Designed miniproteins, single chains. Designs and how they scored, part 86

Each design is a single chain, and the fold is of that chain. pLDDT is the mean over its residues in the fold that is shown.

## One batch from the design tools (miniprotein)

Design m3180
Fold by ESMFold2-Fast:
Structure m3180 (fold): chain A 69 residues (1-69)
Amino acid sequence: EAERLLAEAVRLAEEALELARRGEIDKANQLLDEAQRLAVRAYLLGADVSRVSELAREANEVIEEQKAK
């Protein structure tokens, strides 16, 4: 189901963002990869993945900030 895949992708992206803020970059990247896979499947089923994309962008920004410090 698109709804189920989308909900799981959002949850994983939110967890990835939290891990990135804590400096757990490797774990954050793993969860982002999984969230992206689920989001692609949800998108192909007609779901709006804007929220997942926004969360992933924010998490990637945090990851780059952590690396740049």
Scores: mean pLDDT 82

Design m3181
Fold by ESMFold2-Fast:
Structure m3181 (fold): chain A 90 residues (1-90)
Amino acid sequence: EAEELFRRGVEAYRAGDYEAAAEAFEAAARAAPDTLLGAHALFLAGLAAAKAGDLERAREAFARAAELYARLLGEDHPFARLARALAEKA
């Protein structure tokens, strides 16, 4: 389920359908809460939302990714720091 939704997000992103990609990645994150897959899905949802021009959605996704990366990998981990920086810029 979560991996399938993640794959759909990647396929939509490659096709340039950033709206569909964001939706699929958000669904993947909901299907895999508190996991590294879920954190990666939130991060990619942020990138897809930003490409679709939805900066509020991008900010929220990056903020959630940063929180989950910090919880799983530590506050100072590069993924947590990057997601936090992107949330602040969006």
Scores: mean pLDDT 88

Design m3183
Fold by ESMFold2-Fast:
Structure m3183 (fold): chain A 78 residues (1-78)
Amino acid sequence: SAAARAAALAAELERQIDALNAAIDAKAPLAELTALLGRLQALELELGRLMPADDPRRQALLARAEAATARFVAAVEA
């Protein structure tokens, strides 16, 4: 079902957000951080296609993904 696919995608996005944050905290190489960011961005686009814009879970996950992306930018620009 679409709901089952959306739930699985949301769980994967949450795991990818945690993975990027952990890699930033560990000061992983730029190549690793860039690969993790790319995966995160792909999942964000997929979530936007499967979940309604007004879904609170989608809004919360996109806010967390945006925060992780901001941390990536800060880490690369430091």
Scores: mean pLDDT 86

Design m3184
Fold by ESMFold2-Fast:
Structure m3184 (fold): chain A 73 residues (1-73)
Amino acid sequence: SIADEIVALIRAGRLEEALALIRAHRDDGNALQKAGVKALLESDELARQLAELLAEAGLTHMAEGLRKWVAEK
């Protein structure tokens, strides 16, 4: 899935490729939300990295939501 690919790219440190994949799927809110949940379940740091990439892609609402989930644990 796109969510699994995004998380795998971030885990591998391939942040530029992860950002490109996020940009290609900007309109797929369900896949991006699933990526956020997967990242959060794996680690707070991976979730923060995903939030930064979401913000860079212009998805500021999703980035802020994910950052809140990390902070409110």
Scores: mean pLDDT 84

Design m3185
Fold by ESMFold2-Fast:
Structure m3185 (fold): chain A 109 residues (1-109)
Amino acid sequence: EAAERAAEAAEEAGEAAAEAARAAGKAGAAVEAAAAGVAAAGAYAAAELARRAGEDPRAAEEAARSAEGAARTAEAAAEAAGTEEAKEAAERAKEAAERAKEAAREAKE
């Protein structure tokens, strides 16, 4: 359950980072858009690995780490985009990353 929750949270962080990346791209912030896009892809990959690994605390920790990366890049992309939708996406990514960290901690216990 805990590893599954970490995977789900990492996917949510990735989706939110992808939204922020698209907004930054529309605003012409290519570097921030690319960084958030790469982090989103990493979060998706970590989530898939965590789901396939079952209740493996290491896979859950990697999902949480990738979710944190997605949240950081989403915040930078949202600032570059300057839209309310992008700011909301960055906040969702941050909340998802916090949930992923919580779930990864539970997976160890």
Scores: mean pLDDT 84

Design m3186
Fold by ESMFold2-Fast:
Structure m3186 (fold): chain A 102 residues (1-102)
Amino acid sequence: MSKEDEALAKMNEIARVFAEAIRKVRELVAQGASKEDILKVFEEAREKVLEITKDFPPELQERIKRIFDEALEKLKTAPPEQAVEILREAMRRVADAVMDYL
């Protein structure tokens, strides 16, 4: 496979991580869970995405970390019902960062 094909395969893995995180956040919000529980889901997604992207260039890894850090800061100040939209925005920004690199 080409380097581009390998990166696209990793993007599919990243999309699955975000889809699972969105599902968990929706369940937590529906249950009236704390912001701390929602933040833990974001942190777990961050760790999984960084593991998937560990072979990417350091500059791209730093950009992905920054996207998650900004999403976490937004979540701290936003109402819980906005958590899904914050995750979706982070997913789009990560996809854009990877596609810009290809």
Scores: mean pLDDT 83

Design m3187
Fold by ESMFold2-Fast:
Structure m3187 (fold): chain A 56 residues (1-56)
Amino acid sequence: EAERLRRQGDRARAQGGFGSASDLYREAARLEKDPRERERLLRLSDQARQQAQRQQ
């Protein structure tokens, strides 16, 4: 399930939907059991959020 949300985040980011990508990565991180992968997802969420702020 976490992998599915991460893939949705990747697609949203590729389409320029950085706000949606940030939310999807954060939800994926919440469901992820592996602490290293969770940290990676949170990092992706933060990066997408920064990009979304640039668009505003």
Scores: mean pLDDT 81

Design m3188
Fold by ESMFold2-Fast:
Structure m3188 (fold): chain A 63 residues (1-63)
Amino acid sequence: SDEEITQVAERIAALIREGNEEVRQLWEKALNDDDEAIDKLAELLGVPKETIRALVEKIKEQQ
């Protein structure tokens, strides 16, 4: 769902803004197609890995 992807994006942005260095580093690695980083970020946020992957693909399509 596009709505779920948007909510996850907002949660990641909020955590990075709050100074969560682990989330920031995992997100940077996920944008470089690091499968382990995508898995860890999904686990940390409590969302399916497919949701993080879909978000990464959407951001890459916009660049």
Scores: mean pLDDT 83

Design m3189
Fold by ESMFold2-Fast:
Structure m3189 (fold): chain A 78 residues (1-78)
Amino acid sequence: TEKAVKALEEVAELYRKQGKELLAQSYLNWAENIKKKKDDREAALGLYSVALIYYRLGMFEKAEEYLKEAEEIEKKLA
């Protein structure tokens, strides 16, 4: 949960730096929602989303790192 929150906040900062303020705010809202509900399924979805974003940015090593974290959360929920 905490890793997902930090990952979403990190992506929000990246979008803010690119001038994509509405997109940045969407990711911040997602992080806050995970914090409030402590929802591990939402945390896993958030990490999958962050992994996809880093993949699209060509940051494959970081994408793989967040993908692995999402899979570990999903494994615990199965």
Scores: mean pLDDT 81

Design m3190
Fold by ESMFold2-Fast:
Structure m3190 (fold): chain A 62 residues (1-62)
Amino acid sequence: SARDIAEALRRAIEEGDSRAARELARQLAKTVGASEDAAERAGVLLANGVSVDEAIAAARRA
């Protein structure tokens, strides 16, 4: 489900839905065992066209 959450986060960012993006970043953080700061960083990577799998890996390492 981390991949599904990250894909939903990417869509929320593309649509400019800041509230949904923030909530999805929190869900991603909990799902991968990362901090909210790491999940926010993953959101920035997704916005810059980084793959979902690479963004999730970055969140886990940060």
Scores: mean pLDDT 80

Design m3191
Fold by ESMFold2-Fast:
Structure m3191 (fold): chain A 87 residues (1-87)
Amino acid sequence: SLADLYKALGDIYYSQKKYEQAIQYYRAAIHYDPADAEAWYNLGKARYALGYGKEAMKYYQKAADIYAEQGNYDEAARLRALAEQAS
């Protein structure tokens, strides 16, 4: 899918430490699939790498909310704990 393609491009730029470009592609992935918790989490990681811990916290919380909506409460709890550490 287009969402999977954009997420993969985001991962490539993230691995190159091109975090601003990674963010653009993760945002494109979320536009096509807003329920992809992994894309929200990866967006948070890229923001954290740039020093924006409070923005990363919000994206980790969004990923946790999506996992909870899907019934994956263990992953939701883990990401909520990560969000508190990022703040």
Scores: mean pLDDT 89

Design m3192
Fold by ESMFold2-Fast:
Structure m3192 (fold): chain A 76 residues (1-76)
Amino acid sequence: FGELANKGRRAFEEGDYETAVKYYEEALKLEPRNAGTLTLLGEAYKKLGDDEKAREYYEKALAIDPNNELAKENLA
């Protein structure tokens, strides 16, 4: 899990949002209810211009962790 999440974050920092999505999706297959990874997927989709998918993942993150400030801010 951690290695996949770290690879996703590195790709995101390098501007490779498509690769970031791929690694975050693989990380979610191992931990489907990880609110942090769901939020990072939302951020990656937002950077790709897929606002609908970004919103979907932020909503999933909030369903698991209602106090997730980043997801709350992006849905407001």
Scores: mean pLDDT 79

Design m3193
Fold by ESMFold2-Fast:
Structure m3193 (fold): chain A 87 residues (1-87)
Amino acid sequence: GELSEKLLKELAEELYKIGYEAGLTLPKEKAEEVVKEKLKEFRERLRKLFGELDALYGTFKLTKAVELAIEKLEKALPEGYKEGVEK
């Protein structure tokens, strides 16, 4: 829904900013470490929230929505890093 789309946008913007700052200041190995850690945190948060909802309301399209959300978030941080390195 609209609220979920807004939340995903805000999270993507946060990850992009983290990637951008890492590109400006950190060597590639350290930037990759930050990327992996932040993606792990967001994956765990999303899975917990939708897991609880799925348990209450039964298995349906929520699992697919979580997968798509994770894919969108995973793209934001590498894009930010690339832009940071290019500046």
Scores: mean pLDDT 66

Design m3194
Fold by ESMFold2-Fast:
Structure m3194 (fold): chain A 61 residues (1-61)
Amino acid sequence: GVIKTLTFSKPVDADKVQAEVEKTKLGTLTKLSDNQLKFRSVPMVGMEALKLAEEIAKKYE
């Protein structure tokens, strides 16, 4: 699994990002601030899950 803090230049709609990430079943997100989310993947996946989470978050910034 992978844990990474994602930092964005603009505020991110954490609720929408979380809903999209939950649909993938590849990880979870925790809101740290308006422009920071902490991603934790499920144990069986790594960098591909992180990239998907980053792409989803960029869609909602």
Scores: mean pLDDT 76

Design m3195
Fold by ESMFold2-Fast:
Structure m3195 (fold): chain A 62 residues (1-62)
Amino acid sequence: SAMDVEAARRVAEAARRAAEEGDVSTAKSALHQAKELLERSTDPEAREWAEEGVRWAEEGGA
């Protein structure tokens, strides 16, 4: 859904900033949110953004 896509984009953006800034706490929060999105959404666009969020969160120390 459009709401899932928007939520996933925001999570991916937060994860990327956390990785760039070394903010491990925000990276861990973003990882949790991205994984929840992957569990509940079947929208391919939302899932792709959520997977980007996972990658950036892991780079950020999550």
Scores: mean pLDDT 86

Design m3197
Fold by ESMFold2-Fast:
Structure m3197 (fold): chain A 102 residues (1-102)
Amino acid sequence: MKKKITLSEEEKARLKFLYHRLVRDLLEGKVTLEEAIKYIEENVSDPEVKEFLKEKLEAHYRWLKEKRELIEKYNDPEVEFELDVELGVHTLAEAVLRVMEK
């Protein structure tokens, strides 16, 4: 992305933790997609960061829902393992940080 957003180390850690928690809570069914989007809207002040996180969360939730339907249908522990690996919650948070620093 074309504009550099300078974030403090504390803010980077906060955004990483927030995204990890939202993804986990969505996976565990503790929050709806709408509640997670609202949380980003209320807790992220930068509009470019806000839009990026919402788009990533929506894409991630769609993928997550599809994979959960496959697990429920086939009860396959290999699919559960692939879900955890592909989710790469840490990798997604790192991708957010890279975009913000460019």
Scores: mean pLDDT 62

Design m3198
Fold by ESMFold2-Fast:
Structure m3198 (fold): chain A 90 residues (1-90)
Amino acid sequence: SMAYEEAKKEIVEILKEAKEKVKELMERGASMPEIQGAVSGYMLKAMEYIRSKKELSDEEKEELKNLVGEIASYLTLGKFEEAEKLLEEL
């Protein structure tokens, strides 16, 4: 649906912002709790956005939530190339 494609585009932008922020924190030698806090903040933002979209089916919402979780996992582990590849497939 158009609503799904628009929501996916917004989620991708949130996750790209998360990736850049986490990369910056790691390059500055930030602690793991600080990095995890940043990732959690962007996850919450993305999840709240998905929840707010009444036009999306439950299946579409779960698909986007799974994507957010997978990218967040990669970012927490510093797997930026894996995160970038997944974001490019969207």
Scores: mean pLDDT 86

Design m3199
Fold by ESMFold2-Fast:
Structure m3199 (fold): chain A 72 residues (1-72)
Amino acid sequence: AEKEAKELVEQGNEALRNKKYDEAIALFKEALKLKPTAEVYNNLSSAYIAQGKFEEAKEYNLKAAKLLKEKN
């Protein structure tokens, strides 16, 4: 599960670099199902910002901030 989540995050990051935002979002959402992390929430937020979907971006950014606060 953790290894598979990492592989999905790497694939999502590659999709973001190629400006394939829908593909990146799908990959990051699959990674979240395996292991929710602040990194994946931040990456989802960035992908939504790139698509101009600012409300979704805000929601995922807040989820990332909450996870970081809970970890510390």
Scores: mean pLDDT 83

Design m3200
Fold by ESMFold2-Fast:
Structure m3200 (fold): chain A 67 residues (1-67)
Amino acid sequence: MEKEDEELVKKIEEEREGLLEWLKTEGSDYKEEVIERVRGLAEKLEKEGYLKAAEKLRELAKEIESL
């Protein structure tokens, strides 16, 4: 579980910059939908015990809100 949680955190961090750049340019109309999806995924991961990955997704949602 712990190792899988850390792998998920790494994947979130790897995808973060590309997602934020896309939302600033071509995906700006999807900002609210992406926030809802990211928060929904965070809730699911938290329920499954992936607390670090869930927290990273909550941080990502806040970054998207600030765009």
Scores: mean pLDDT 81

Design m3201
Fold by ESMFold2-Fast:
Structure m3201 (fold): chain A 82 residues (1-82)
Amino acid sequence: AKPSLDELFDEINELINKAEEAIREGKLEEAEKYLKKAEEKLKELEELLKEQGEPSLLELVRWLTASGGITTIETAIRNKKA
C-alpha cells in the first residue's frame, strides 16, 4: 500500500530533523542521504496532492513547511562544504 499524506509529512519531517542533526555533527554525507530521501518523499507527496485535487489550507501549509525545510537543509549542506 502507498503511504498516506500524513505518513509522508511525518517521514519528511523526520528526515529533515535527522539531516539537521547530521549537519550539526559534521556528517555531511549522512545529511545528504537524508536530504535525498526527503526530496524523494516530497515528490511522492506532491503526486498524492495532485491525485487528491484541490489541497486544503492545512495541507498547503504543511507542504510549504516541508519544501522550505528541504531547501534550508540543502543550503546548509552547501554552506558547510564551502
Scores: mean pLDDT 81

Design m3202
Fold by ESMFold2-Fast:
Parts: C-alpha cells; sequence; structure tokens
Structure m3202 (fold): chain A 56 residues (1-56)
C-alpha cells in the first residue's frame, strides 16, 4: 500500500497523506469517486483503480 500511495503521490503531485484521507472519506461514503478524482486532478476511473490497487 505504501508503494502504491507513493506512486500516486508522484503522479498527482498530492501528498500521500492527503490521498489517504480522500480514499478514507470515499470508503466512508462522505465523497464520491468523482469528487476524489477532482481533488486529485484525475478521473473517477483512476480513483477506482487506485482503490483496487491498494486492496490487492
Amino acid sequence: SDVVLRAASAETGVSAATIRRLLEALERGEISAQEAGDALGVSASSVRNLVAALRA
């Protein structure tokens, strides 16, 4: 998970800690995948792929 978060941080320019918070909010249903994607500058599909990679 740390490797995936670091790769996502490098790709998006957003800190790994911020990405983790956004994904935790998404898992709690506080935000949508589209809202998380907008915050990270990526598509909702990229957010879903990131969640899947972190759970693998």
Scores: mean pLDDT 79

Design m3203
Fold by ESMFold2-Fast:
Structure m3203 (fold): chain A 65 residues (1-65)
Amino acid sequence: SDLLEELKKILKEEYGLSEEEVEEIIKLAKDGRLEEAVEFLMEKTGLPEEIARRLVELIREELEK
């Protein structure tokens, strides 16, 4: 979806994630491993848990469309 592509772009351009790191988050979210996706995102970006969780949930919702 267009929103998923924009989220990937934000994660890469604003938070400095590599393409491979973004793909790992997508894979974890797609596999239903949401807590692991949140922890990975926090480790790589330094984002607070609340923000990282909201981003992962939004990614999950877009993947289920």
Scores: mean pLDDT 84

Design m3204
Fold by ESMFold2-Fast:
Structure m3204 (fold): chain A 70 residues (1-70)
Amino acid sequence: AVEEARRAAEQGDLDKVRAIAEAHPDNPEVWLIYAVALKRAGRPDEARALADTLPEGSEVRRIVRTVANA
């Protein structure tokens, strides 16, 4: 999962990174990769909005929010 998400992000395939993250909702490493990929693609607002869709108090939400606001 993590390595597949990293490979997809390196290829600029954001749709694939999103699909992997949605298949592994509690995996913080996959969500970190997706948030970083969104920010690098010039979509920081989308990364911020994404954090709000994740469970409050979860590690995945904290990581996505941190990346979006860095």
Scores: mean pLDDT 78

Design m3205
Fold by ESMFold2-Fast:
Structure m3205 (fold): chain A 74 residues (1-74)
Amino acid sequence: MSREELIAHLEGQRAWLRGQLAQETDPQLQSQLSRLIGLLDEAIRALRAGEDVSGLGREIDALWRQISQLLSQQ
């Protein structure tokens, strides 16, 4: 995957998460969704700047798994 393809993919994921956040009523899940959106914003910025995102990628993956579990319980 190219940097441009990865950025486009992350922008799509961020847009989807913003849609989920707009419909979410649980304050804890709202907080986690907001944090993941913030991490995606930072990853997109870092990728555009040519910076390493391996640490951000691990944080995003971990939080995405946690949010996915919580969403599957609603």
Scores: mean pLDDT 78

Design m3206
Fold by ESMFold2-Fast:
Structure m3206 (fold): chain A 68 residues (1-68)
Amino acid sequence: GAADDLRALAEELSKDPEFEVELVGDDTLVIRNKGPVTSLIGLALRIIGDYPDLEVSIEGDVLTVRAR
């Protein structure tokens, strides 16, 4: 389910030194990068492609991923 997808994504991204990842409850993943905003845009497109039941939004240098 979407919660399991968020947990799997959090584990995968936490291994990448470019990203700081926080799982908030069972339905929200917050991602910050240490590079330019374009890195978050590329990541958001990949997440939408791989997890179509997840919603993504970018505000400043923060990517938020939620279960629908």
Scores: mean pLDDT 77

Design m3207
Fold by ESMFold2-Fast:
Structure m3207 (fold): chain A 65 residues (1-65)
Amino acid sequence: MEENEKKARELIDKGWQLEAEGKYDEAIKYFREALKAADGTSREVGLRAIAGVLRAIGNKIDAEL
């Protein structure tokens, strides 16, 4: 459980870095993997992963408009 939570946090951090670089598709993939890793760990980590996915999708849509 603890190792999965740590993995999820690392994936979230990487997703945020990719999003900052404008690599939204890659960021979404990392946030999605983080959400999978966070499953059954903590609500806080899961919500952070979901927030990351939603933000990256929104930014991608805006960039494609």
Scores: mean pLDDT 77

Design m3208
Fold by ESMFold2-Fast:
Structure m3208 (fold): chain A 115 residues (1-115)
Amino acid sequence: AATAALAEARAHLREVQEIAKKYPDLPTITGRGRARNRARPDEYVEVELTITPEGKVELRVTRAPPPSEFDSRDFYRAMADALEEAAKQAEKLGYPKEIVDHLRRAAEAFRRAAE
């Protein structure tokens, strides 16, 4: 169920924040995601997330379709893509493996919520 997958994603993001408290020198990372509606490809959700050195996840929705055309599953797919990009950046920047793993698991959980 989408609700269970979202709870799992939230749990992984909380773990990112808790682990990051042990590593004050971590650089800020960003991830961007975009998901197009399959039936209406001109309608899409675009998100940008920033993970601060303290592990706080800050979300900005940079584009959303009108409420009448909005599908929450597009938002979940965009979140999954943004978290996957953030995880790749974290890995390249030498973040602890535990943080990278939790970011990837959060992305997988959002992807399941989009099903």
Scores: mean pLDDT 81

Design m3209
Fold by ESMFold2-Fast:
Structure m3209 (fold): chain A 81 residues (1-81)
Amino acid sequence: SQSPLEQELGRLLEELRRQAHAGALDEALVDKILELVRQMSEERKQQVVTALETLAEEAEAAGRHDIAARLRALAQQVRAL
């Protein structure tokens, strides 16, 4: 089921992926993702962690090691929520 909150998170995660492939991450985007994820179930938080880890692997494969490290740090922040 796609709530407006879920649709917004999906949009922000897609934008995060675009930024990661471009080699830059906007801190404002990261902050928005964290604020939305705080409002979600533990199951959904775990799914977001998995998505962020997958994105980090994509960034690593693209040679964006710094972006991959930042995405892994974000995944750890989500786990801590």
Scores: mean pLDDT 85

Design m3210
Fold by ESMFold2-Fast:
Structure m3210 (fold): chain A 70 residues (1-70)
Amino acid sequence: MKTAWEYFSEAARLLAEGNYEEAVKYAKKAIELDPNLAQAWYILSQAYEKLGNKEEAEKYRKKARELDPS
């Protein structure tokens, strides 16, 4: 995986499969490459929510909304 979008796509797939810890890892890799990719912040938020970390989930959801308020 070479692009922020490829890391994001893998994170989204892992989230759908229930592999939440790996989804967090790949979402973070996407954000490292493109911190303005709002979709990656949304996936990170959802993965943390599934892991029971509601505080981190809300923090990252707000970041995603700041980047894509539409």
Scores: mean pLDDT 82

Design m3211
Fold by ESMFold2-Fast:
Structure m3211 (fold): chain A 76 residues (1-76)
Amino acid sequence: SQKAKEEEQLETFERDYKETYETLTKKKEYELLKEALERAIPLAEELKKHVKDPELQKRLEELIKEMEEKLKELEE
């Protein structure tokens, strides 16, 4: 199923992002975290353009908002 493939891609992206965020936060590598977020946001936006399922599009939109909010917090 196309939806299953898209869901797997989203889950992989989401896990990679969360793992990177947790690792860099634990190490207090905030400049690297900013760079990672600046790269991840455009990738998530691109993935959203290719995802056809409305639920997965909404999930990506929420993830993008979360990443943008975290990036703003790091701009202290």
Scores: mean pLDDT 83

Design m3212
Fold by ESMFold2-Fast:
Structure m3212 (fold): chain A 64 residues (1-64)
Amino acid sequence: MRLVARTDLDDVSLAVLVRELREAFPEARITREGRTLTIEAPDEALAEEIRRLLERAGAEVERV
């Protein structure tokens, strides 16, 4: 499952968020490109949990 998240976070806040996501979801692949995160999750349940965390952080999340 692939998610694309667009954020308005600054570089420091985004770096903290990426670290927290990698610690909580080590099986997910997280790629940062500017203010955009691309996440590859092994299953739909994990993708949904990651989506909820990103939305709470103020990101706009799309399933691709």
Scores: mean pLDDT 83

Design m3213
Fold by ESMFold2-Fast:
Structure m3213 (fold): chain A 99 residues (1-99)
Amino acid sequence: MAKEEVEKLLRDARFAEEVGNSLALTVAVERLARLAEEGKMTREQIEEALEAARRAVERLEAAVARLRADPSASPELVARWEELLARAREAAEALEAAL
């Protein structure tokens, strides 16, 4: 059961990166982090998920910095992207702790 879910989420994360969907990538790595914490992932799967989570963090940090520099960006939009960045960071920390 868990094996099929992990493999699907790793594919979902790879596809989200290819199409530049930061929300889908963040959701996939959050779910992978939970499965890693539950002991349902191999070391190699955790390493792949952690690399994806770290790339999500880098991309979201750049996006948040750009939005903060834009005087036309709404505070609500900035807050939503900052929340997504926080989620990606938490996923990366959980994946690293699972190694």
Scores: mean pLDDT 88

Design m3214
Fold by ESMFold2-Fast:
Structure m3214 (fold): chain A 93 residues (1-93)
Amino acid sequence: ADAAVAAIGEALAAAQPALTRALADPRARAAAERVAEHLSAALAAAQAGDFEAALAHLGRAEEAARELATVDPEAGAALLDAVERARAAVEAA
């Protein structure tokens, strides 16, 4: 549980530069807000021990990051990588 929580937190921290840039772009903002929302919700779910809810939120974050990649491929790729690393950690927990 602690390892999954730490990995999601690390993924959120690593995602911050890409999220900050995407949130400043009006074309990317809505998708970036959805990525941030679902990554934060995944962290909260993992902290509560609800790994099913954490995985569901990571799936929604992945969808939003793929949408973001159509507008900002660099930010989208960075966020997809962060979500994939977080998912692997939750699945290993």
Scores: mean pLDDT 83

Design m3215
Fold by ESMFold2-Fast:
Structure m3215 (fold): chain A 105 residues (1-105)
Amino acid sequence: MLKQFPEELELQKGEEARIHNEIDEKEALKINWFKKRPGEPEELLIYLTSKRAPGIRDRFSGGGAGKKFFLTLSDLELEDTALYRSAALTKDGWHWGSGTLLRVV
């Protein structure tokens, strides 16, 4: 099971958001992070724990190791208001996080 936290974040434009995940059964081999806005397709932000997907700006970063990982969004913009989800690849396959709703005001 992949735990994701916090469940919700409300931050101001220009601040930094940090979203965490933790896997409790197995060590994660890879972590992917996704963004979903209403009416838009789900967007891959980070893959292989720390690599940015093509077209993703440098203010997005991912990191962590073992069982604990994070997504950081610096210099928040109103367009960052979205549902953020993680997926962990383990020896037993993919596990999806519960999601974090980020609101930028």
Scores: mean pLDDT 83

